# Ledger of designs, part 96: designed miniproteins, single chains, continued (3)

Each design is a single chain, and the fold is of that chain. pLDDT is the mean over its residues in the fold that is shown.

## One batch from the design tools (miniprotein)

Design m11550
Fold by ESMFold2-Fast:
Structure m11550 (fold): chain A 83 residues (1-83)
Amino acid sequence: SSNQQQSQQYTDLGQQYLQNGDYDLAITYYQQAIRLNPNYSDAWTLLGSAYLHQGDRDLARQYLQQSIDLNPNNTGARGLLSV
């Protein structure tokens, strides 16, 4: 499978863990997605969102900003940073 396809599979797995409240596993899978595709803006948004759920606002802001730097039109990252 391509690195892009595999990174999407990791974000899908991470999203399942995030929805179940398992933020540590969600973070692990989002980090794997970013390692395979560091330009995947949505993976950075999801990583930031997971850190917000854990209460780590500083790491969340850092990763959400990285998402916007990669894709300025990422509405998810912009919305989370504006709050």
Scores: mean pLDDT 88

Design m11551
Fold by ESMFold2-Fast:
Structure m11551 (fold): chain A 60 residues (1-60)
Amino acid sequence: MVQLTVKMESAEQAQALADILKELLPDAEVTVSGTTVTVTTDDSPERLIGAVLKALGELL
C-alpha cells in the first residue's frame, strides 16, 4: 500500500484531480479535503506517481 498527498490551488482543481485519478486508478482510494487530494493504492509507488503526474498534466 502506497499513499500520496497533493495540495492544489483551489477546491475545484482538487476535485478535478480526484476525478481524473479515479479514472486512471479505479481501485485506488481517492479522498478530497478542501484543496488536498490523498490517493491510497496497493499498486507500485512508480505507478501511483505516474498517474498523479499524468492527471496534473491534464489539469495544468
Scores: mean pLDDT 80

Design m11552
Fold by ESMFold2-Fast:
Structure m11552 (fold): chain A 107 residues (1-107)
Amino acid sequence: MQVTQSPSSLSVQVGGTATITGRASEPISYVAWALQKPDGGTQGVAANGKPVPGGGSDRFSISTSGTDATLTITSLQPEDSGVYYPAVQSSSTGEAAWGQGTKVTVS
């Protein structure tokens, strides 16, 4: 199981929208997105089919289509800045993999 993530970085204005896509080498049964803050600490922001500890805003949404997992963040705030990672699980093998991260800067 392998995940490629796009884009590697993006800069968005406050109030804008960001879209991040993870593409898996196998069909996805589960995806969760995590945010790593610039000052340290990791929080879950959205998950497909499961509650996320710490909660994400209703501004965060996930779509999954076959091998693709997309995170969309609307009405971006400076607090949303950091590195976003998808954790995906294969529906065919049950293997899990992480994406390499997308750095989001909100200004």
Scores: mean pLDDT 79

Design m11553
Fold by ESMFold2-Fast:
Structure m11553 (fold): chain A 67 residues (1-67)
Amino acid sequence: SLVEEAEKLAKELVEAAKKGDFERTKELGQRLHELLEEAKKISEELAKKIEEIFNKADREGVRAVTE
């Protein structure tokens, strides 16, 4: 499932951000973006679900770096 893959990547992104691993965070963010683009080719509803997962991970990652 693309949703399950997005959740896994999002979790890994937040963990990498908390550790200050900016290279890994960038890599995982790019993979999440690629997954979102793939979802857009399948359905708008699926793309919205993955976009929400990505946005939540980005907010958590930013918070981990700024706190």
Scores: mean pLDDT 77

Design m11554
Fold by ESMFold2-Fast:
Structure m11554 (fold): chain A 62 residues (1-62)
Amino acid sequence: SQLDALKAIGDALFAAGKYDHAAAAYRGVLELDPDDEEAKKNLADALAKAGKTEEAQAVLDS
């Protein structure tokens, strides 16, 4: 599915150290499925690795 493809892309980008691009992919997951707790955690991790710690915390608190 498109959802599974976006998750796989996000995971691959994160593994490659492309944290801003990984965050964009995980945001795409959350646009399709706003309640995806795994995608929220992965987005927060990607933002934290990109140095966006306040944005990462805001995602977890949403």
Scores: mean pLDDT 85

Design m11555
Fold by ESMFold2-Fast:
Order: structure tokens, then sequence, then C-alpha cells
Structure m11555 (fold): chain A 79 residues (1-79)
């Protein structure tokens, strides 16, 4: 599982990637699921459209892949 420092680095990398893609988020949290995967929680400033949710999920999974991890993406608020 990732250390708290590694979880913070991953969360910051995800937040920056989302920001560059124009997706407004209030918070990004990353939690260990197992040794190969994490749960990524995104708190958006407003409900994301289906297109924005798909884009956010793709970005999160791509960033997590660079860390050697699979990501389960959870976005709030729900649409």
Amino acid sequence: MLTPEQLKELAEAIREALKKAGIEVDAVGVHNRDDKSVIVGIVASKPLTEEQRKKAEEIVKEVAKKFGLEAEVRISPEP
C-alpha cells in the first residue's frame, strides 16, 4: 500500500491534471484499496456533466497508471 506521502503526491498530481483539463474541483482524496489499486474521491464545485465525468475518470486512471496503480474513481456530487 502507498504511504501517506505517496498518497499526497498522487492526489496533487491528479488535482493538477484535472485543473489543466478545465475541471473545477474543491478536493481530491486518495485512499489505499490494495497493493495495486487506490480509490480516488473527487469533490467537484458543482455536479459534473457525463462528458466531464468521463474525462475526469480517464485523467485519474492515466495519472494512477504512471504510479503503477489502478484507480477506482468516485465523483461527488452525483449528477
Scores: mean pLDDT 81

Design m11556
Fold by ESMFold2-Fast:
Structure m11556 (fold): chain A 77 residues (1-77)
Amino acid sequence: MSKEEQEVLYIEIELSLELMKAAIYGLAGDEEEKRKALEEAIELAREGAEKARKAGNEEMAKIFEQTAELLEKELEE
């Protein structure tokens, strides 16, 4: 695994944790903590897109970009 591939994997793990955190806080009715987790997830998704593109994985970069867009819409609601 390349350094760039390893960085993408770590971002995927961190993003998954923040998304799970957002879901749990949302179910618990903690809108402030849900918002924080979504904001961190957006930053991770944007970073993941850049790292995936540098690794030559345009498909993964597109998935990260779409994820960030969907999370940004969730934050606006």
Scores: mean pLDDT 84

Design m11557
Fold by ESMFold2-Fast:
Structure m11557 (fold): chain A 88 residues (1-88)
Amino acid sequence: NDDLLKQRNEGLLQILRDEYHMSPEALEYFEKGLKYDLEGKYELALEYYKKAIELTDNPKAIALLKEEKEVVEAKIKAKEKLEKQKKS
């Protein structure tokens, strides 16, 4: 459900901005990563998540960003497995 994912993503951005004080640049990269993740462009999402992590020093923010990175890495692996089964 895209609406639930968007709501969850808005909540994450709010916490990272308001409670963990992530820089505007790091937040912009993370938001772009979330957008590409929703579009199914997982490899692009991964690159933006990595860049957001590089620009972030707060350990609680880093933990949330790493969770998003791990989830998208799992999605990439799942997509690769499905493509191998379909193209055999």
Scores: mean pLDDT 82

Design m11558
Fold by ESMFold2-Fast:
Structure m11558 (fold): chain A 74 residues (1-74)
Amino acid sequence: ATEEAGRKLAAAYARKGDFPLAASIAQGLGREDTAKGARYAAEGKVDEAIEYFKKSLEKDPNDEIAKAGLERLT
């Protein structure tokens, strides 16, 4: 599915630290908290990024993008 492919691609970008691309894809997927987390990470706001990735994971424990972003930042 297009959504699953997008999640995997955005997670790969987050693992590389390419948070601007991860944020754009997450926003396109309607993953609001995940997109905010990636956007904060792109801005160098690490604490805020971690907060939003954790919020996303509380809502959806299987969010690959939020997991990848959190692993990259911690």
Scores: mean pLDDT 83

Design m11559
Fold by ESMFold2-Fast:
Structure m11559 (fold): chain A 62 residues (1-62)
Amino acid sequence: SMEELERSIDEDFRDLTRAFAARLGVPPDPQAVIDAAEADESLSVGEKTAAIFAARLALKAE
């Protein structure tokens, strides 16, 4: 069903956000990942965009 697919996608973004949190050295919290990615000028535009996008989708799923 669409609800099962959306739930699976939300879990994937949560797991991806956790991976970005570990990489950035912050807690596995979507807002912390967004804040850390936006503040880290050493990240490429692509890395920053990917981290923020995944975290925002995980936050929306809450």
Scores: mean pLDDT 74

Design m11560
Fold by ESMFold2-Fast:
Structure m11560 (fold): chain A 64 residues (1-64)
Amino acid sequence: MEEEERLRKEADELIERARQFRELAAQGRLPKDEADRTVRRLLERAAELYEKAGDYERARELRE
């Protein structure tokens, strides 16, 4: 349970970082293509962490 909580926290941090990249792209401070690629990679890593935590539904949502 504690390890699962840590994995979820790490995944949440990656999702927050992805949100920041999307915000920078929306502001024109980062190329959209670069931001989209970085966001996709961060969300894929977050999905892997949710899978390790047993949260397969959330992991699937992040990949869609």
Scores: mean pLDDT 81

Design m11561
Fold by ESMFold2-Fast:
Structure m11561 (fold): chain A 74 residues (1-74)
Amino acid sequence: SLEKAKEAFRDFLLKVLKKNGLEHLEKEADKIAEDLPPTYDEIMKKSSPELRKAIDEAIAPPVEAGRAAARELA
């Protein structure tokens, strides 16, 4: 289960890198995935500014959609 979680996290990071043309950061992503940080904050602390921006943008659309829905309801 732990190995499966690491593989899934690594796969996510590699997809983010490929989408943003940041394949040169693959070794950084591999190291972060191996460490399997338990929180988003810890992932960001272990990431370069370029990787942090790419990850933030990758999760932003679902978060923004949720905020928009909450504003409409309020």
Scores: mean pLDDT 71

Design m11562
Fold by ESMFold2-Fast:
Structure m11562 (fold): chain A 63 residues (1-63)
Amino acid sequence: MAAYERGVELYLAGRYAEAAEAFEEAIAADPQHAEAWRLLGDALSQAGDTARAAEYYARAAAL
């Protein structure tokens, strides 16, 4: 997915808020993409939103 690939590039560049938006787009296209849920959690955790990160990690673990 193009959105997932963009999210990975943004995450590696340290652009965590933009990476989170790209991973949300990837999840909207494929809600069962466990890696996208996990990376969304990682991006939000790095951006300082640990509460939302915990919710998305739980989603990834349930898949």
Scores: mean pLDDT 83

Design m11563
Fold by ESMFold2-Fast:
Structure m11563 (fold): chain A 79 residues (1-79)
Amino acid sequence: MEMERLHFEIEAESLKEAEEAAETLRSTAENSGARVVELKITQVSPKKYRVEAEVEVAREDEEAKRALRETYERLKAAS
């Protein structure tokens, strides 16, 4: 199958929030049949953390892409 890579970036105000966002992205990807290629948390400043995820999904799997996009938008709105 042809695979597509999706990149997600979320900012969080605490390590706990960053870890929860990372776990939500990982869980959504795995439940959608997508593969998490990279998932990292970086401290940008004392009260700012960045969660970065790279996910591989089948190019024509619109359901998986929709689930990932909706989860990403909810996490961004919650920050």
Scores: mean pLDDT 82

Design m11564
Fold by ESMFold2-Fast:
Structure m11564 (fold): chain A 65 residues (1-65)
Amino acid sequence: SDEVIETLREVARRLGLSEEEIERIERLVREGNYDAAFTTLGVRAVLQGDEESLAVLEKLGRELR
């Protein structure tokens, strides 16, 4: 869904990902590889201590199941 892609792009920008990294996340979501997209962003959020980004990712992941 475009809404999922937009939310993940906002999280990725917040976490300081490059435009190329953001485009890779978008491709993973469009391919249905949600696990790889969420894992990549989740690991970055944990390493940066961004609890708000982790909460957004957890909520979005639950809503997609």
Scores: mean pLDDT 82

Design m11565
Fold by ESMFold2-Fast:
Structure m11565 (fold): chain A 77 residues (1-77)
Amino acid sequence: MPSRDVQIAQEIEERAREVRERGRAEGLSDEEIERRVEEEILRARAELFPADATGGASAGPGGGAGGGGTARLKAKA
């Protein structure tokens, strides 16, 4: 059976594809489309991995807690 990571990767790719299709339909530039794709990927990752770990019996999704995220961006021109 596919692992959770594989399923998550498929979900992210599917969402990215939809964003590209919609951007092209709207007549957006390739640059704008890629930016939206990157934003959607980051959003999907945050949705699927909302917290790295909240172990213990009291684990629960908390609102208002400041979220620290790792982001790796590399500019290439």
Scores: mean pLDDT 67

Design m11566
Fold by ESMFold2-Fast:
Structure m11566 (fold): chain A 61 residues (1-61)
Amino acid sequence: FKEALAEALRELGVPEEAAEKVAELITEEGLSPGEAAARVPGVSVRQVSEAIVRAAKATVP
């Protein structure tokens, strides 16, 4: 799921390093989409929420 989330964020235009950090904050730290977006510059709550939906579908079709 973490790698799927990072990949979905990259597909939405988030830089690789930022995408990996957001994925870590959500999957390892349990942060909300809003909290993760607030901690990573250049990432919006909308991008994080859309990436979560895409990653979930990729992991559990």
Scores: mean pLDDT 77

Design m11567
Fold by ESMFold2-Fast:
Structure m11567 (fold): chain A 98 residues (1-98)
Amino acid sequence: SNLEKMKELIEKVEKLAEEATNPRLQADIKRILEDMKELQKEAEKSTDPEKQEFIVDAMELAVKMVEKAVEAEKRGDFLTAETYLALADMVLAIAKRI
């Protein structure tokens, strides 16, 4: 189900937050995680499957951006890491408007 996919995506970001070592990047990933949890709660209240699918798609894009951010941090590229986290923020912000 869409709600099960959202739970799995949230669990992936929780693990990625643990992999980040820079405190600022950890804080940014935790903020993204909280935004994803808010979207999950909104999706649970919605009976619209299209809205739920859109939220899943947005969360999948955000997870991909967080994965790229953590990979960039591992190679010492903190500017690229912050850029990917900013992209994740934008994707989730768009999802909140629908």
Scores: mean pLDDT 88

Design m11568
Fold by ESMFold2-Fast:
Structure m11568 (fold): chain A 56 residues (1-56)
Amino acid sequence: SPTKEALQKALKDEEEGKRSLEEALAKETDPIKRLFLQGVIDSSQYRAEKLREKLK
């Protein structure tokens, strides 16, 4: 089972990754690529939420 420290690191890495994807989305003009990026951001948000639940 993951330790609390491992879960906190995973959450930080996920939130940093999400920020990079949001910056990429802000600069992307292709509608298809924007849809793909949004899907990856949504998946990252879901994983971050589950990590926060495990840290309660």
Scores: mean pLDDT 86

Design m11569
Fold by ESMFold2-Fast:
Structure m11569 (fold): chain A 118 residues (1-118)
Amino acid sequence: AVTLTESGGGTFAEGSSVRLTSKFSGIKGPFVLSWWRQKPGEPLQEVASIDYFTGETSYAEEVKGRFTISYDEANSTLYLDMKNLKKEDTAVYYSQVVAIEEKGGVTYWGAGTTVTVV
């Protein structure tokens, strides 16, 4: 079975730094890994993505320079390093893996981890 297990959420003070972690298993052919978030009263939005093969990254404009996406291929672990947390970063954060399998593209989602900035 495919799993994405997220950790690192919690309640943090403004200006804090935190690392979110998503450990995935059972995924064949990962292609793009990303972090998405849903802020209270807002739609789901992509925060950061990384190409599995090239390491090329992209970021939402509001998090550029504060957030860094990375992955550890050996441990099948996706990270989001969040620096200088702001109250507007309060959201549920979801990891996503887009995989290219024998029958085509497939998308896997984590269950979400909550980050509250106080």
Scores: mean pLDDT 89

Design m11570
Fold by ESMFold2-Fast:
Structure m11570 (fold): chain A 64 residues (1-64)
Amino acid sequence: SKELVELELLKGVFRIVAESQLFIAEQLEKKGRLELAKREREAAEREEERVKELEKKIEELKKE
């Protein structure tokens, strides 16, 4: 369905954003910018929670 396609795309976007933020955090940690790295990890965690919520909704919708 159109709704499934839209949710899968949104999940993909949040996944990519989270992965990018984690990569940035890791690079910042290597440079000793611990405060900035912490903020990026916190942002990535929020995006990962959104991905988990969308994944659950997608699975529920597929079973209906």
Scores: mean pLDDT 87

Design m11571
Fold by ESMFold2-Fast:
Structure m11571 (fold): chain A 65 residues (1-65)
Amino acid sequence: AAAAEAARAKAIEEGIKRNIEDLIREGKATKELEKRIRKTVAASLDPGNSGGVPAFPEEDDLITA
C-alpha cells in the first residue's frame, strides 16, 4: 500500500539521518555526504513514479544558502 511505503521510506530516512549525525559527531562524515546518501536512498526507494515527477523543495530551496 502507498501509505505503508511512505511510512517505510520515512523510517529509512530517519534512520539514515541519525546514523549520519552519529558519523558527523565522530568526524567521519559531512553534511554533503549526508545529502548524497539521502538522495541515493530516495532514488532506490522510488524507481517508479506513478504521477510523473514529484517535486518537493530541496533543503537548499528552503534555506536559500
Scores: mean pLDDT 61

Design m11572
Fold by ESMFold2-Fast:
Structure m11572 (fold): chain A 67 residues (1-67)
Amino acid sequence: EEEAEKLREQAIVAGDQGNHKEAADLFEKAAELSGSPTDYWAASVFYEAAGDTEKAKELREKAEKAR
């Protein structure tokens, strides 16, 4: 969880800088470590903001499976 938390903080910084793809990648890594549906959902939102609709869909499906 602590490692995932660090990735979430880095993702927020990237998002603040307008680097939506970097933020999405970091949230995806956080989700893989935490298993959290919230992290998968955050990654999907940022992938859509970056224009990567296919990855956004895949991560949304992972969010639905995560608990």
Scores: mean pLDDT 81

Design m11573
Fold by ESMFold2-Fast:
Structure m11573 (fold): chain A 63 residues (1-63)
Amino acid sequence: AKGLVAVVGKDYTATSPEELTLKKGEKVLILEEVDDEHVLAKSLATGETGLVPKSVLENVGPG
């Protein structure tokens, strides 16, 4: 598979329309690194794409 997959380490509620709402234990596909604090990712649970704070992600590995 292309890209990296990360596991959501804690529940996160989107604070803007560009962010993803995520539940602990969900997986996201990392599409690109936007800055030092955020990635652009696709939720594997919902198929939605948006910004995710790196601080809520863990166990980054090959997808």
Scores: mean pLDDT 78

Design m11574
Fold by ESMFold2-Fast:
Order: C-alpha cells, then structure tokens, then sequence
Structure m11574 (fold): chain A 75 residues (1-75)
C-alpha cells in the first residue's frame, strides 16, 4: 500500500518520463477542466475509491489503466 504522497510522487515521476511534467499538463491528460492546483486532490480522490487514506495495488492498477500507464511504473 502507498501513502497518497508516495503514490502522487511516483505518478508525477512516471508522467514526467513521458513528457508530462506540470500540473496543467496532467490536468489536460486526465480531461480535468478545473484549476490545475486542484489536480493532486482530484487524482487522489480518483485513486482512493474506498476513502481509507491509502492507495491499494488494485487502485494503482485501475488509475494507471485509465491514464495509459504501466502499473509497474507506479508500484
């Protein structure tokens, strides 16, 4: 299990390796139309489906699939 901070750090690293480095670019990638500063909260709510404050392997895999990422890059 990952903490929200660990998960988001790994997600940002994986996206940066693909040329997506800013919160605004991530917002465009996920189709988020709000303030880019809210992207971390939005992504964490998308990942943490059960609201337990931790990101499970299943939640990591589900979000990675949605974003077109290899889950192994986030685990």
Amino acid sequence: TLTPGEFFARLRAALAARGVSTLAEIAELIGYKGDPASVPVHILKMADKDGDGKISEAEVKALAEKLGLDPAELL
Scores: mean pLDDT 75

Design m11575
Fold by ESMFold2-Fast:
Structure m11575 (fold): chain A 68 residues (1-68)
Amino acid sequence: GAQEALDAAKSLLESEPDVSVSESGDTTITANTSLSPQKQIALTLRLMGEYPDLTVSLSGDTITVTAV
């Protein structure tokens, strides 16, 4: 379900170098990255592809993942 996808997405983000993950409640994860723009885009696209039930957005250096 979406909650299991969110937990898996969090684990994926925590395994990436130069990514700092924080959780807000059971529905939202925020990842602050010091990655290059190309790597930020690639990571965002990977999350969208692997977790289609989640809402993923990139704003500046921050990736936000929400269970919807």
Scores: mean pLDDT 80

Design m11576
Fold by ESMFold2-Fast:
Structure m11576 (fold): chain A 75 residues (1-75)
Amino acid sequence: SADEFLRLLEKYREQMKALLENPSQESLFEAEVLLGLSLIILGVAKVIGEETDELRKQVEEMQRIVEELKEKLKQ
């Protein structure tokens, strides 16, 4: 259900937020993997007609976290 997808994406986003506390190439790789899994989940939700604005926003926030990690590692 959309509720179960949302809970899973929120959990992944929370894990990604924790990676920002100690930025490294390893944490960036982990964040990119979590984003990849989240994009697959969003794609599955879309195919079964359960895609919501809330699910899209979770993935957008995860994309921002990856960009923030990349920016921190450029310094």
Scores: mean pLDDT 85

Design m11577
Fold by ESMFold2-Fast:
Structure m11577 (fold): chain A 114 residues (1-114)
Amino acid sequence: SLEEELKRLQQRIEELQARIDEVKANYKTLKEDPEALEKALQTLADAGLIPKSEVGSEEARERVLKAAEKAYQLDILTAKMEIARLVDPELAEKTRAELQQKAREIGKELGVEL
């Protein structure tokens, strides 16, 4: 029914907005809490993404924060694009261009071919 379709759309929008709020909260915590940043560096080292010797490095912290800022921007744009596609397809087209640009910037910073 139309009512069930509207409820599903409303639920999806609420889920996407909650994801935006979570991404904002996580980035703020990473930026403002030194223990959270150190735990993130340790997690990356345990995953083999950075050398264990770089845990506690100021240079590694700066690189991770810059990467996190770009990832934060990308995640927010991705969620906004998903919302826009549900309610305004023209806005979604504009948001897609910004998402592609941010993905290229992140790829360049991380040395990944996109």
Scores: mean pLDDT 74

Design m11578
Fold by ESMFold2-Fast:
Structure m11578 (fold): chain A 55 residues (1-55)
Amino acid sequence: MLSAEEARRLTEEAARRAPDVYAALEAGAKISAQASEEGRRAVEEATFEQASRIA
């Protein structure tokens, strides 16, 4: 299970590779599935922040 820190880093990495907002959200959802409860929240916050930068 991914820690909050690891989940956030993976989400940021995935968002950098994502061609659009939807791809970033999908990547965040996959990372969230492997994360702890705290990690899921970190992924959600990071995903929306990174998706906003892509959009």
Scores: mean pLDDT 68

Design m11579
Fold by ESMFold2-Fast:
Structure m11579 (fold): chain A 66 residues (1-66)
Amino acid sequence: SASAEELAKLSEEQKELLELQQELAKLYAEKQSEELEEKLEELVEEGLKNNDPLGGLKKGIEYLKK
């Protein structure tokens, strides 16, 4: 995982991306669901349509937490 010192060298967007990636990895390890992965991809794609890929990823992670 990324250390606090390593994150201090990155932009705010990169910090957010790393945090989301860490959360996603934990959820995938816990749930191991292809159906949830498909839903995540769908929400990320909607985010890309709106030029907000991080927002789409956040929605996907929120769905996985259910």
Scores: mean pLDDT 67

Design m11580
Fold by ESMFold2-Fast:
Structure m11580 (fold): chain A 78 residues (1-78)
Amino acid sequence: SEEEELKRKERRIQFVKDVADALKAMIESVYKIAKQNISKLPEDERKKALEELEKNYETSLKQIDDAVKAEIERIEKE
């Protein structure tokens, strides 16, 4: 039935969101560790390393959000 199909789509969408949340949590953990390690670098190297880390962190989160949006839209259009 259409109702059963909608419930299956909802479960698949929730799974995509759960996986994305787990990936974001891992990325945040790696970011925090990397930021701690960068704080130990010489001052001249620290600023550039932090800017690069922040850019990579933001890019990674955006890529996950974009992938989640695309996958949800794909599931909804089935």
Scores: mean pLDDT 89

Design m11581
Fold by ESMFold2-Fast:
Parts: structure tokens; C-alpha cells; sequence
Structure m11581 (fold): chain A 74 residues (1-74)
């Protein structure tokens, strides 16, 4: 069904975003980014958005801004 397809697409987007945020956070190796990576690893769109927001708030780089934009689009 269209509803099941939309849920599956959202879940796939959340998992991919979670992996991207976890990779970025793990490379920075700070307590705040470890927390963001743990949130992202839970694989929900809401947790991915929160993790991307935390990364961008702390670093404000082009990379973290792009991750936040991707999270908002998911």
C-alpha cells in the first residue's frame, strides 16, 4: 500500500541518515558527538534529525549544515 511504502521509505531514509551522522560524529571523537552518534544509531528519523542538529549547533561547518538539511528533507 501507499502508506506501507511511505513508512518503509522513511525508515530507509532514517537508517541512511543515522549511518552518515554516526560516521561524522565518530570522527570528531567528543562526548557531545558520541551522544549524537548514539542517537543516530537508534535508526529513527526523529533521532537522526536531533543528532544532525546537535552536530551543526556545535561545529557549524558546511558538512554538518548539509547533514541537517538532509535530515530535514527525510
Amino acid sequence: SAEEAAIAASERGAVLLGKLVAEVASRYDTPEFKKAAELAAKGTASNGLKAAGLLNEHFGTEETGLLLDQARAA
Scores: mean pLDDT 67

Design m11582
Fold by ESMFold2-Fast:
Structure m11582 (fold): chain A 83 residues (1-83)
Amino acid sequence: SEIEELEKRLAEDPNDYIAWTELAIKYFEAGDYEKAAEYAQKAVELAEAQGIAYPEAYLTLARAYEALGDTEKAAAVRAKGLA
């Protein structure tokens, strides 16, 4: 599966914020919003640590929080990374 391929990629390069974001998107599509938020948060932290502006990670995290009913966290993430 695409999830298994992303997990293998992350085992080789755990700092790949793009792969963490793609993994978060796949879990979001599967309805696992808690894992989607966890992996999207990891992507945000890694992109920030590398000095990279990567709005896709913030967008994925915000959507995961919205799906979990955490509208305040979602709004904060959108304000921080999507302005």
Scores: mean pLDDT 87

Design m11583
Fold by ESMFold2-Fast:
Structure m11583 (fold): chain A 56 residues (1-56)
Amino acid sequence: VSPLALQAAQRFAGLSPETVAAIEAGMSPREVAERLGISVAKARSIIAGVRVFSGM
């Protein structure tokens, strides 16, 4: 997990560093939504935010 991924995890509603690492590894919006118990639309926003933060 990169330092930027840890920073993103803290910024995005207490996401775990492991969840951020999974998002960086290419976890789908559906899988993120299932894991966090949120909508797919919100999962897409979180993924986009994490990727911007990690430089992807």
Scores: mean pLDDT 69

Design m11584
Fold by ESMFold2-Fast:
Formats: C-alpha cells, sequence, structure tokens
Structure m11584 (fold): chain A 69 residues (1-69)
C-alpha cells in the first residue's frame, strides 16, 4: 500500500519534470516520499496534478488513500 503511494508520487515527479513544474515542488514531494509523510505526499501530488491538469492522478491517489483504512 505505502509502496503503491510512493510509486504514484514518483510518477507525479517524472510528469512534473517533463512538463516544467517548479523544482521546489518536486524537491518537496521527494522529501515527503523519503519521510513517508502521507499527508505531505498527498498535498504535493495534488498540486502537481492541478498544475498539469491531470486530475486522473489525483483520483488514483485518492483511491490508494481509501485502501489505507
Amino acid sequence: MLEEIKELAEEAIELGKKHGVPQDLIDRLREAIEKEDIEAIARYVLQIATLLDRMDLAERFGELLKKLE
């Protein structure tokens, strides 16, 4: 479960790099992944998805969070 969240967050990082998302957001998301801070990962994945108009990423992340219950 946590590994699936990390995998999706890494996908968001690669997409962000490819499409010129600010490096600060990418660095913060990487730090959140390293610290396993699920709330921070959710925040930064949502910010990247919003900037790139990729709400499908936000939906996939939300489904993974529901499974953590």
Scores: mean pLDDT 79

Design m11585
Fold by ESMFold2-Fast:
Structure m11585 (fold): chain A 66 residues (1-66)
Amino acid sequence: MKEAEELAKEAPKEVQELAIKAAEYLGKKNWEEGEKYGLEAAKAAGNLDGSNNAGGAAVAGGNEAS
């Protein structure tokens, strides 16, 4: 159990990196790339939790569309 939480602590780093990349591209008006990285972050978050809710929320935040 403890090790599973330690692994989860590392997984957020990758999700954070993808989310930051998405925000950076969105800031440059590169919505195509921003959306791509946003989806990657949502997918990574979904895999981390194994829950669709986490992925949906991340996509909505990154794209503001869904």
Scores: mean pLDDT 60

Design m11586
Fold by ESMFold2-Fast:
Structure m11586 (fold): chain A 81 residues (1-81)
Amino acid sequence: MKELIVEVVGPHVVRVESNEPFSDPEKTKEALLKVPGVKSVTIVDNKTMIVELEDRRHVGDVALAAAKTEGFDSIIVTSSL
């Protein structure tokens, strides 16, 4: 089962984490950069990206864009704030 976790880790920062390696991290990064309100995307490793947002209302759009690009069985959106 391929699972995506999108965690709000700061007022303007979300962590996008996959339990399995991203099949195409650069394509996922490109898709995330096209989401309104995304300022930057940093590939941390083959399972983790950090996304900087203008505000947290775009978190759902980030999750959806990542899921459409990679094909996930499960998506969890959570917050540490």
Scores: mean pLDDT 79

Design m11587
Fold by ESMFold2-Fast:
Structure m11587 (fold): chain A 58 residues (1-58)
Amino acid sequence: SARERGLEILRQAIAESETYEETRALVRERGREEGIPQEALDAVLAELEAREAFEEAL
C-alpha cells in the first residue's frame, strides 16, 4: 500500500539522517518522487513526529 511504501521510505531516511529535520526532508522529497499520495505521507510524518516527541520525553 501507499502507507507501507511511505513507512519504508521513513525507515531508510532515519538510517541515512542524523537529525529529525533531515529525516522529514528526505521523506517529503522521496515520497513525492515516488508519487506517494499526500494523505499517506502525512500519516508517515505523523509517525515521525510521535517518535520525536517520545524520544524528547526521555
Scores: mean pLDDT 77

